Designed miniproteins, single chains. Designs and how they scored, part 24

Each design is a single chain, and the fold is of that chain. pLDDT is the mean over its residues in the fold that is shown.

## One batch from the design tools (miniprotein)

Design m803
Fold by ESMFold2-Fast:
Structure m803 (fold): chain A 95 residues (1-95)
Amino acid sequence: SMEEVRKLLEERLEEIRKEALERIRELTEDLPEEAREAAIAFFELHHRLLLEEGLTTVKSEEEAERFVEEVRRFSERLIEALVELARWLAERLAA
């Protein structure tokens, strides 16, 4: 059962990661590559930490589904913040 929980977390969080990275690229396509890569790097770091937390703390399929939903909501908010960070960095690089 723990192997199934682990697989569910890894697969669902990877789907969230891919969708989020595509969204960040779309929302920052008008910005310098350096600013976009910074936002992507921060997202990937935070996503890795969330996966490690899930693999450590989640003990059932019900908890896994709940954790995945929380990560999805968190990722939506994080994308907005990282897009703002990328725009701030782009302005700083242009100065």
Scores: mean pLDDT 87

Design m804
Fold by ESMFold2-Fast:
Structure m804 (fold): chain A 78 residues (1-78)
Amino acid sequence: TELSAEEILALAEARAEALRAALEAAGLAELGERVRERILRLARLLAEGREPSEEEKAEAEALVAEVGEALKAAGVKL
């Protein structure tokens, strides 16, 4: 089943909000907002039929690493 552009955006928004809220609950609200913005940006590109650039992929990987380190420092298990 192929997701429509609306379904991609709605799913990404719901997942981004859930992750933002989880990070906020862990005391990482600013990081949660950055994660949400990145997810929504990537979802928009996918909904438009565009692929992320290598730079955008590298930025996303760096953010994932930053989230992992912040969660370890906070003692949070997700």
Scores: mean pLDDT 77

Design m805
Fold by ESMFold2-Fast:
Structure m805 (fold): chain A 74 residues (1-74)
Amino acid sequence: AEVEEIKKQMEDAGLEVPSEEEIERYRKMIRGGYEGAGLPLPDEETLRVLAYRAAFLIKQHDKEEEARKAAENA
């Protein structure tokens, strides 16, 4: 349910929903972050939700940064 809500938020924001391969890359990065910080690893469903949230935040931030750079260099 939460993953579907994130996908809808991404579509509503005009962002492309990430592929399963992209999500697997994000899950791997998040697992590495938890391990590196000495934190207990989340379960697989929680990691999937975190991966979709990370993808959403990164894509939204990149879109906002490109708009900001365009405005600054106009």
Scores: mean pLDDT 78

Design m806
Fold by ESMFold2-Fast:
Structure m806 (fold): chain A 62 residues (1-62)
Amino acid sequence: MDEDIQREQLISFVRMAASVLRLAGKEKEAEELREKGLPLAEKNDLEGVTKIIKEAFEKAEA
């Protein structure tokens, strides 16, 4: 039960983070985040999801 809730929250987190990047004009970074982040979210990998979102935003600022 808790795993199902966390998985859906992580999927939403990845989608929201990708949307923020897209709104900032970072379409490529947003697409990469979705492609890499969604599989991690589906696996309920909290650390993996938070790490990849952080890396995507750091890469977008470079």
Scores: mean pLDDT 81

Design m807
Fold by ESMFold2-Fast:
Structure m807 (fold): chain A 97 residues (1-97)
Amino acid sequence: MKEEKIREVVRTGLEEIKKTFKSMSRKERLDKFAQLLDEVGKILGPRPSGRELRVVAEEIKEFLDKNPEIKEEMLKILQTLVGGMLRLALEAEGIKM
């Protein structure tokens, strides 16, 4: 199912970023997160549904809640890279954008 693939890619990508997050420069953090958003975007396609965007937002929120030590810096990255409907989905899940 498409939603299962979205959850798996977001979860796996965020866990990979976490492993090296503290040793990365700001540019490397932005580049790694942009790569993850590109992979997610390929699965979503050109016109994602609100439900599909909500799935992405829920996985990001769960990751941030599990990782309070990197939450503030990760939020700054999200605020820099994320716009449009995904930003609205993240705000709906209680993430400050």
Scores: mean pLDDT 82

Design m808
Fold by ESMFold2-Fast:
Structure m808 (fold): chain A 99 residues (1-99)
Amino acid sequence: SMMEEEKKKKIEEEMKKKKEEAKAAAEEFKAKYPEYAEVVDETMKNAEAYAKASSPEAALNGYELVLYLLKEAIGGLAEQGVAGLKDLGERMKAAVESL
């Protein structure tokens, strides 16, 4: 097993990378579908709040899910991707509010 400090550093580095990838995908999606900008911005705001309130592992998983849904939406499933982003954002917000 990895040292706890090395494991934490790796998760934090991966989380930062996924956060930046998610931000880039969000900007790409908003440029292509400006009508969904408010939903994307709300989801990104909820993801940031969730990341600050949760563990680094949970934060990483949150950004990976946001990135996945944004990539699906950019790839041609815009309405389905936006519905998924809204649902994920609402679930992340509820998780923060339950603390």
Scores: mean pLDDT 84

Design m809
Fold by ESMFold2-Fast:
Structure m809 (fold): chain A 89 residues (1-89)
Amino acid sequence: VEEEVERLRELVERVLKKIEELAPDKESLTKEELRELLAEVLETMSEEDQRRVGMVFGMVLDRLKKETVTLEELRELLEEVLEEIAEVR
């Protein structure tokens, strides 16, 4: 169970790194740009990893009240979601 959360965190970090590589000049991303980049990265992953990572990022996108998010804000929201998943399961 603890190993599962750590594995999910590692997958999320890999996705975030790929997003940074695809959009290096952007201080912030729109929700649409984030969805597009996320979809591109998820296509390179297994179906199981896509579902897990997609769920985490989906929760983050649902929490975004602004049209744009910085990579720093995205990291903070991802960590909050991961902590919530770890607490609930």
Scores: mean pLDDT 76

Design m810
Fold by ESMFold2-Fast:
Structure m810 (fold): chain A 75 residues (1-75)
Amino acid sequence: SAPVHVVRIESSDDGRTLTVVLEHPDEPVVVRAELSGGVTVSVRKERLDPETVRWTVTATFSEPGGTVGLQVVHA
């Protein structure tokens, strides 16, 4: 499997938003999110250069203290 680089994991001061930034070689993969209750997740894909893709995953919690898990899955 291709290596995934975790660039950043950030939580907001109120504990209601988690942002995870990943970099991956440009290949056909999907990012799968596993959610706790009361979470809305958005995923954004951006090309940084011809061989590098950045994925930004933003999880917004209705209440503090939820969790998300991320998997990179080959397409």
Scores: mean pLDDT 69

Design m811
Fold by ESMFold2-Fast:
Structure m811 (fold): chain A 93 residues (1-93)
Amino acid sequence: ALEEGRRALREGRYEEAARHFREAAEKGDVQAQVMLGSALARLGRLEEAAEWFRRAAEKGDLAGLYGLARVYARLGRRDEAQEAVRELTRLTS
């Protein structure tokens, strides 16, 4: 599933990619949660993307936290986006 999902992401088939990542993401696979968030963000499903990036970020994943910041910015949630960026800066400094 994950390899097929990564191929779908590379080829721009984001709905297909989201389907492949969903089972692993729901079982707590942090990499799958980040990849699902990325696919959903490409589909414009920004609130769903934020939820999956948030789950990855809560487990300490920097890519999840970065994804959260980008999705909050696209949603116009400026304060939440700034908070995620500050958290990234603290963890990477």
Scores: mean pLDDT 84

Design m812
Fold by ESMFold2-Fast:
Structure m812 (fold): chain A 64 residues (1-64)
Amino acid sequence: MPKPTVTVSPNPVVAGAEVTLTATGSSTRVITGVAPPVPGTYNLTLEVDGAVSEPVTLTVVAPP
């Protein structure tokens, strides 16, 4: 595939919580990270095997 497909989980995510990005293209790549501490909407891209994904929207929510 010329462009990888990226999935973000969980989405929405609580600010500061762990988030997993899974990119599927010529190979599968899994990256874990921490959501930003500021609630909002973020556009994420990931490069797999030299190809950059379409942006994926991550929604970060404040703890209740």
Scores: mean pLDDT 76

Design m813
Fold by ESMFold2-Fast:
Structure m813 (fold): chain A 65 residues (1-65)
Amino acid sequence: PSPEQVKEAVKREAGVELSDEQARALVGAFLAEPNVTVEDVMAILGTEDREKAEKARRVLQRLVA
């Protein structure tokens, strides 16, 4: 998926606004590793909100599959 598609889907479904850098980092992580953890997503987003990170993780799992 493109970074723009990731930004749109994560905003719509997880309520998180990603920077271009964060969207690229998430795409790269999910392409390199099939089982990206919630902790990995939290680190990329710079957040301690585990619930938002889990929603973003599920969006990316769907888009990369």
Scores: mean pLDDT 82

Design m814
Fold by ESMFold2-Fast:
Structure m814 (fold): chain A 61 residues (1-61)
Amino acid sequence: MELSEAERELLIGVALAEIRRAEAEGIPRDVVLAHLHATLARLYGEEEAERLIAEIERRLA
């Protein structure tokens, strides 16, 4: 499934907010990223999930 740029930006924003909240609660980033990857792969396919996770990781650096 192909996401528009606007949809991709919204999704990344929500994911970043969830990661920051989970880290504040003591959940390791790698655990949250693994959950997000699995969810995104189920909804949008593996290739799109990999692209989304890479961009999320880039913005967290």
Scores: mean pLDDT 81

Design m815
Fold by ESMFold2-Fast:
Structure m815 (fold): chain A 83 residues (1-83)
Amino acid sequence: SSVAAAEEALRFARQVEAALEAAGDEWFLSLSDETRDRILLALYEKLKNPEMSYSELSEKTGVSKSTLRRVEAKVKQLLPDLK
């Protein structure tokens, strides 16, 4: 992948983590780095490919559909301008 694509993904991850930390989301921040990375990857994939189903994301990332929906809703609430 291009450097620009990698930088965009990293910026997204940092932005989401900063927002969750500022909001006091200790649950998300208490997760292992591996679990947090999987959730952030799934959310980034959904943002870039909104037609991808939660079932496909869950299978690809190993994160449950309920967790993906819940975290996505929280991120949209904290970052309403997130595209």
Scores: mean pLDDT 76

Design m816
Fold by ESMFold2-Fast:
Structure m816 (fold): chain A 90 residues (1-90)
Amino acid sequence: SLSAQVKALLAEIGALLDSTPSSNIDARLILNLLSGSLHSLEDGNLDTAQILLDQAIQHLQDNESNIPQDVRDQLEALIKRIQALLDQAQ
């Protein structure tokens, strides 16, 4: 179900936040934007969910050199999975 997929993604984002140093401000901001997108999707606010996802994508593109490759790959994978859920909800 959509709810189960959102819950799984929120758990993965939480785990990644816990493993991400507080000094990695850019990665943490992106993770918080992705979490916000998923919560907006659960609330039925598709426009807000897409705006927050787009902001996460833009911030990742603008700050990719500040984010380690392994974290970048994980953020890109999360973005793709969230976009797929938004596409299914429309």
Scores: mean pLDDT 88

Design m817
Fold by ESMFold2-Fast:
Structure m817 (fold): chain A 73 residues (1-73)
Amino acid sequence: SEAEEAYKKGLEAFYQLKYQEAIDYFTKAINAKSEDKELVAEAYFYKGLVYDFMGKKAESEEYFEKAKELREK
């Protein structure tokens, strides 16, 4: 699916330390509005993790909370 493809590319970029590219792909995965809530939650979590590695703590915390909220359902 579009969401799965974007999520995988986000992970590839993240492990290559290409943080902006990773954010862009995780954002694409989130915006694809997949029925797979776990996939969307993972995309939010990794987007938060990228912001944390960039030192953007407020943004990181926001995305971690979004991931947690989705997993509670």
Scores: mean pLDDT 85

Design m818
Fold by ESMFold2-Fast:
Structure m818 (fold): chain A 62 residues (1-62)
Amino acid sequence: LAQARDVLEKAGKDVSAIDNYNLNPFFDIIRNSTPDSDPLKDLSDEDYKKLVEIVLKREKAV
């Protein structure tokens, strides 16, 4: 039901990059990779920032 961006926003993360670059589908894939826990909820602010950079770099490196 909740999109990955909404979970991250609830956790106090800056979702501007997710919205601006349409990264939500990639974060939904990451979120769904672990059925017993939401990996996005376990992210520190620094880990979240690094993950955004990795996803954005991967999206552009086709």
Scores: mean pLDDT 68

Design m819
Fold by ESMFold2-Fast:
Structure m819 (fold): chain A 84 residues (1-84)
Amino acid sequence: EELDRRAKELEERAAKYKSNPDYQSVANRYENLAQAYRDLKKLREKVSEKEKPLFDKFYQEFLAWADRELARIDKKVAEIEKKK
């Protein structure tokens, strides 16, 4: 549920920026991050009980990476907006 919500919010941001040629690179990065959340959800559904501790570690590392990536994309959006 939370992963779906995050993916949807990123997809909506990508759609908003995709209509503007100046924002194509950030739109693509939002779409890629949304897809990463979708892929993580699919992986979580396939994880066995035995694999859960290893997956939980990977999940935490993924969330930390995703937060950093989102911050980088948001910073790039702010840079493009200042160029206006």
Scores: mean pLDDT 83

Design m820
Fold by ESMFold2-Fast:
Structure m820 (fold): chain A 73 residues (1-73)
Amino acid sequence: SMEELKNLSLDELAELIQKLIQENKIPVDEVEEMLAKIFSELEEEYLKKGIFDHEEFSKELALKLLEEIEKLK
């Protein structure tokens, strides 16, 4: 579940993402396009909050990337 994934460290999330990319044979360019889109959307949300935490931003980015990868199945 997403609630369980939120408790993972950045390194654990990165490892899980890499595994899913390899298992689903997702091209690097497609992953980069997904990352760019998610980054832009999250940047807009964080600008509205007026507070920037790099670790929380990176975790949210990783979680949203995971969601997009799962939609490709």
Scores: mean pLDDT 77

Design m821
Fold by ESMFold2-Fast:
Order: C-alpha cells, then sequence, then structure tokens
Structure m821 (fold): chain A 80 residues (1-80)
C-alpha cells in the first residue's frame, strides 16, 4: 500500500527530530546543526516527492529516509 502524504510528513518530522537530538547530544554547534538540518530536509523533500510519484510503501520510505539520514550524518562528520 503506498504511503500517504500525511505518513510521509510524519516520518520526515520524526527523522529530522532524531537528527537534531543526536547532533545536540554529540555537542555540535548551532551553525553545524542548522547546516545538517538544511541538507537533510532538502534531501528528504526530494525523496518525499519521488515516493509520492513512484507510490512507495511506508517500509520503503522509512528505509530510504534512514539511508539518507545515515549518509548526511556521515558526510557532516567528515567535514568537522
Amino acid sequence: MPATREQLISIMQRVVSEMVERAEKEGLSQDEIDQLIQDLTAELTRLMQQALRDRWSVEQVEKQFKEVQDRIWKEHLEKV
């Protein structure tokens, strides 16, 4: 069953909140957190549009969002 727009928004909000909490616990500066969230939000928005177009399931969306979350986190740690 394809994910609804409401489900996609809910998953995106959860993923962003988890990233903020993790970054704060790791002691990142506000500027680093802002950049991290900007990059994450842009990528998740692109994936959300693709998920709606390609009728992804909730499981598929959660998997793809987690992969993006992990990649963005790793990229930011390599720049710090």
Scores: mean pLDDT 82

Design m822
Fold by ESMFold2-Fast:
Parts: sequence; C-alpha cells; structure tokens
Structure m822 (fold): chain A 81 residues (1-81)
Amino acid sequence: MKEEEEKLKKEYEEIKKGIEEGRKLAEAGELDPGAVRQLEVMEEVLELFEKKIAEGYSLKEAKEIALEYFKKKVEEEAKLK
C-alpha cells in the first residue's frame, strides 16, 4: 500500500499547488467571479481533507469524503447559476 499512499500524497501536493496558484490569480484580479467561487469551493474541499486526516482518517478515506463534499458543492452552485 506504500505506492497508493505515495500517489495520494502526490495528488494532494499537486491540488494544493493548483489552489495556491488560483488564489494568486484571484488576488491579481485575473479570475472572473465564477472562477473565484470554484476556487473557494476547492479551498473548502482541501481544508476538509486536511481536517479528516487530523481526525485520524486514512488518506484514501479523507479523499473520498472530500470528493463527496466537492460533488455536493458543485451541484449546489450549479443550481444557483
């Protein structure tokens, strides 16, 4: 399971960097309001993932919980727009 754990850690780092890059673009005024809202949702998903890891969930379990939350948020936002 070391390979799976290493892959999940790499995915986490890549997603985190993407979110950080998006935040810099938002601060520079380069993102439209919809893109800023998507960034906010992704930041919430990342925070939830980190919180679940801190609560003792495995990387895989935390990813599944975070992904489920992301899907619900995307569906909710789509209904408002």
Scores: mean pLDDT 78

Design m823
Fold by ESMFold2-Fast:
Structure m823 (fold): chain A 136 residues (1-136)
Amino acid sequence: MSKIEKLIKEAEEAVKKNPEDPEAWLRLGLAYFLKQEFDKASEAFRKAAEIYEKKGGSPFLVELARWLSYYAEYLKAKKEGDKEKYQKAFNEMLNAISPEARKRFEKEALAKKGIAYEVDKAILYVQFLELSGELK
């Protein structure tokens, strides 16, 4: 029995009970992402972003959910070796955040570890915050 499978089931039940709850979709996306089901993760994150935007939610949460959607697409394409597709997804990911956040992200990533490392670290940190107690 996997902790990740339990998280997926709980998130799926939350979405089923309230399909207009963007936080339920965000959690579902994170659970699929941890299981490396990137297609399902991307779709769930996209749905979360759409609902946040529709309800007049925080612009930050809309940007975060879109960014996570493109990042899931990026990782899938990178795993498949499709350089054109992962570069496209990466550019969409950068466009999903504010110009200020994008400049900071690009500058810090290039200065230290490269863009892929900083993106991976940031996403894992967000996942750990949402699923804290399971992954530390």
Scores: mean pLDDT 68

Design m824
Fold by ESMFold2-Fast:
Parts: sequence; C-alpha cells; structure tokens
Structure m824 (fold): chain A 83 residues (1-83)
Amino acid sequence: DLVEEMEKRGRETGRREGEELLKSLSDKKYSEEAKEAAIEKMAEAGAEAGRWLAEKLPVSQEEFNAFGVEAISEPLKILEELS
C-alpha cells in the first residue's frame, strides 16, 4: 500500500512537472515524440524515486519530494539531446 501510493504519487508529480516545464519551453520546437518521451521518463523517474524511498525509509514527504526533483533533472537533459 505505502509503496504503491508513493510510486503513484511520484509518477503524478513527475508528469505534472514535465508538463509545466514543457509549457515554459513552448517557444522551442520540440518534436511531439520528444515531449512525450520526456514526460514519460519524468513520470518513471518519479515512480522509481518513490519506490526507492519507500524501501529505504518510512514515508517522508519532504525527502520524497527532494529526491524526485533531482531524479527528474536527468530526463530534461535527454529532452534537449533528442531535440
């Protein structure tokens, strides 16, 4: 339950931040494929971070959020490479 909840929460957070990021980058002509790939990778990174935290630590909203933000930075770099 806790693990699944954190994983789902991480995935939602990753997707939301991905969408917001792409809105701020709307001036750039990224391929729709690149946009979807970036959002998907951000979602997966968030989910993985949630699972990892659930296994190592009890539920921690603050640490979970901080870890997720850092993990999401990698997908952003991939977006630039694919563009």
Scores: mean pLDDT 66

Design m825
Fold by ESMFold2-Fast:
Structure m825 (fold): chain A 90 residues (1-90)
Amino acid sequence: SLAERAEELLREAIEAAKELIEKETDKSLIARARAVINGAEMALARIRQGDWEGARRYLENVALLLKALSEKYPELKPIAERVEEVIREM
């Protein structure tokens, strides 16, 4: 289902952001990665409640933050693109 794919993807985004925080020293990039984790957790909570409209706002923010981070961490770009695909299928 869309919910199962979104949950798996958001979990992947959280883990990728955690790995970034472990290896990064730039406080601005660490703050953006923490914002990805917070946004993804909020999106997961909304999806589990059936609040797809509420989830959309967090998903959009997560995608934008992952795209910005992908300039230094190119492995994040495919995750951002998959989040955007979930948003289009909502």
Scores: mean pLDDT 90

Design m826
Fold by ESMFold2-Fast:
Structure m826 (fold): chain A 81 residues (1-81)
Amino acid sequence: STDEDLREAFRQLAESARYQGFPEKTIKFLREMAENVPETWEEAKELADKYGVDKTVRTSVLLIVLHREGLSSDEAGRLIG
């Protein structure tokens, strides 16, 4: 996947979260991920922690970012914890 694929994925996640009534901080985080896709998964992790998003959103976003780097879902899950 390209960074454009990740931008689209995060745009869709942000819209879905907004429609489902997720906290504004979660929506803002997903929009920021769509606007400025981090170059590394560590930067994505730092942004998630900065916005204080819940563990489920954090894990889902980091799995998507690690998939860009060629990791399987199982490998990414072990790395994220």
Scores: mean pLDDT 79

Design m827
Fold by ESMFold2-Fast:
Structure m827 (fold): chain A 72 residues (1-72)
Amino acid sequence: MKELEEKIKELEEKAEELKSDLLKAVQAYQELIKVYLTLLQEGYDEEKSNKKIEEARTKGLELVEQLEKLEK
């Protein structure tokens, strides 16, 4: 019995980790979508557009890195 209880507890802990990782992946994906939509929605001023593109590129790379960490 205790062997089964131990195994169930391990599975519950693993399920919580996977749930947390999935939530982080969803949040990272949502942020990436928001960045993309912002770039599409904004009427572009040349100076402001260039700054937003650089910020979006940097943020996008950070989000991709977070997603890659969750894939492991």
Scores: mean pLDDT 70

Design m828
Fold by ESMFold2-Fast:
Structure m828 (fold): chain A 100 residues (1-100)
Amino acid sequence: SAPVVTQSASSVVVKEGGSVTLSQTLSGVDVSSWGFEWRQYDANGNLTRVKNLGAGSNSNPTSTLTLTNLKLEDSGTYYDVAVRGSEEVRGSGTTLTVVR
């Protein structure tokens, strides 16, 4: 079957200074041949951050992004992306809202 990326949440609200863990699970393929990457878009739709999390594991196909000491500027949409060469598969995205 085709590769599928599933995210843990569609929306999350966290207070400034708090923390959040976002997760994705890759299925349908040999996970060890894919890398995991988190991409953040700000409230204006601009790509602001890319975090490469390295290769996946078939025994634990879930990748996590933990953000601590959150600032208002961390608000935006976070996409989980599985990457293999020029091929990419993206989850539906999680909207993070950081509030005072």
Scores: mean pLDDT 78

Design m829
Fold by ESMFold2-Fast:
Structure m829 (fold): chain A 71 residues (1-71)
Amino acid sequence: MERLEELRREVEERAPELSPEAVEQLRKVIEGAERLYEELSKVHSEERAERIAAQLARRSIEEVLREDRER
């Protein structure tokens, strides 16, 4: 879960610069990725499950950050 922990840290570091709505959306993205990792780890190796979950989370995070900047 090191990659997901790193993404969570990036969100917390940027939180003061973001709208409350963006912070809430980023928290939901990370929570969703953690849940996806738990489900995938039942079928895949932990390394593969983490990679997939982190990859999807990073894409969603970039979209949230882009929308917050455009408001």
Scores: mean pLDDT 78

Design m830
Fold by ESMFold2-Fast:
Structure m830 (fold): chain A 73 residues (1-73)
Amino acid sequence: GSELDNIAALIREAARAEAEGRDAEAEALRAELHKQIEAYGKKQGLSQEEIDQLIADADRSIRHLASVLRAEA
């Protein structure tokens, strides 16, 4: 749904900001992403441990995408 679409968009935007060296913007986008993952996880009835794992997965996705974007530049 829209929540997952918003999370996916934040991952892409954070990865682009990180790849471009916009570290402050990347940090702000990651903070917003973490808030949205926590809200979504709580809505789905996930534990805090499960939410923390989703946040870790999202952070890995950002690092991977940023690496890909840097390689394409």
Scores: mean pLDDT 87

Design m831
Fold by ESMFold2-Fast:
Structure m831 (fold): chain A 99 residues (1-99)
Amino acid sequence: GATASSGGGTVKVGEPAKITVTNGTSTVTDLTLLLKNKATGETYIADIAPNAAPGETKTLGAQPAEAGEYDAFGGSGPTASTDPAKHTGVGTPVTVTAV
């Protein structure tokens, strides 16, 4: 699966935190960045990078909609789907703090 490897940190609301996501699969896949609000549990698709080759790392933007702590997960899923439940976030999340 895809894995968020680094990035995050503190950003202002509406500004993107840069997060690197690596395609850990053996096939070309679309990389998804999922952002979960830790206070509400709401999860949404923050960014998508299409056509990542196996082992390729892409920089994706996590743009928080409101102030608070977020978990950012690297994942994969169909680019045409806006449903976060159809995208799989895996591994240890990267922390994003919106102020």
Scores: mean pLDDT 76

Design m832
Fold by ESMFold2-Fast:
Structure m832 (fold): chain A 55 residues (1-55)
Amino acid sequence: MLSEEEIKKLREEIERDEEEAERLFKSDDVIDQTVAGILKAAVDFYKELIKRSEE
């Protein structure tokens, strides 16, 4: 079970990573698109951790 502090940090990380992924997704650079994909996977993982902690 995640602590309130850990959940807060994960929510902040999700917000930062989503913002960065949106920026990189608008790039025509293959490296930027790859990084955006990694960030999206990390966001999905963090969302699942929070969801499981709130249940």
Scores: mean pLDDT 79

Design m833
Fold by ESMFold2-Fast:
Structure m833 (fold): chain A 76 residues (1-76)
Amino acid sequence: KEREEIVKFAREKLDELAQWVKENKDKVTPELVKERLQEIAKEIAEKFGRKDIKFVATDENAYEDLLKDLLKWAEE
């Protein structure tokens, strides 16, 4: 199913983002993470032909929590 394929692709992209965040801990900001997530959303939309797929955090705290989760994923 497309959903499973989208999730797998998104996880691969998020793993790449997590590694990048781990390497750049001292200069990563919530805004920069947001920009990277927008890029991933665009890649997913293009790959699966769906322009309505969006990764958006509208809360600044959500970006901070996501950053911490990405750092944890990078260590796995």
Scores: mean pLDDT 66

Design m834
Fold by ESMFold2-Fast:
Structure m834 (fold): chain A 71 residues (1-71)
Amino acid sequence: MPIEADVDDVAASSPEQILEAGRAMADLVPGERERLLELGKKAADAKAAGDSDTAAEYVARMANLVREAAA
């Protein structure tokens, strides 16, 4: 799945939805839970600050981390 799809989802999502997605990803990859939750918080904080580009970058890192763990 291309990273850009997750970035597009971030542009349409609220900070709360981003945090929820981060928790869901952490549940899928327990070994990376702490990092996924931290990235999710940073993405949500950036989105709340109006910086959707930075929020999208953090969500892209989360998506990459989930894909790497699945490989």
Scores: mean pLDDT 73

Design m835
Fold by ESMFold2-Fast:
Structure m835 (fold): chain A 80 residues (1-80)
Amino acid sequence: MSFEELKKEAEEIIKRLKEIAKKLKEKFGNSEETLEEIEYIEHMIESLKKALENEEYESLEAGIEAAKKLIEELEKKLAE
């Protein structure tokens, strides 16, 4: 995968993470668990943005894979 492909994938992942954070607030409100999950999502978004800004291929690949796992777990929680 080229950096341009990773950049595009990271941008899509950031967008999905933002949408999931919004859905978590909408479904679960301001519970402590939900606020902690949203904070973790925000931390993940910032990590991906830093990897993009610094053109860190390995960090970006690792961050994308970690974010995909987080998205799967949170989408499962939203479906429950």
Scores: mean pLDDT 82

Design m836
Fold by ESMFold2-Fast:
Structure m836 (fold): chain A 62 residues (1-62)
Amino acid sequence: GMSPEQQMEVGRFVAELVERYGLDAAQRAELARELVRMNNAGETDVEEIKRRLEALARELAA
């Protein structure tokens, strides 16, 4: 699994996406569900996680 430092980095990135894209509570919940889905699938690459979360944030804000 991800280290505590990697978990904190991803958490900060989610907060940045919420601010940057003006996401509401439902859209924030969708990002959280995607993160849980990736973790359950064994994804631990922080850069890949960030890429997928930002892509989803862009779609949600469109």
Scores: mean pLDDT 85

Design m837
Fold by ESMFold2-Fast:
Structure m837 (fold): chain A 79 residues (1-79)
Amino acid sequence: MDDEFREALREAARAVADGDLERAFEIVRRTMVERLGVPPELADGLARSVVRRATDLLAQGKSADEVADALLSTPLPVE
């Protein structure tokens, strides 16, 4: 599960870098619901927070791999 979530975060970070925020959101949300068992309504808020944070980290010059590692290592706010 951790490897699948890490790869999903890497793919989402690449989508954010390409300007495809809708794809990034869908990747994170789907992985949270299907792989981590997060309730869909909670997953929507968490996925939005992940995409926002990935955007901020990419703006700081982090690579997609560094963004994925940072997101895995940091607790996400619940929204």
Scores: mean pLDDT 75

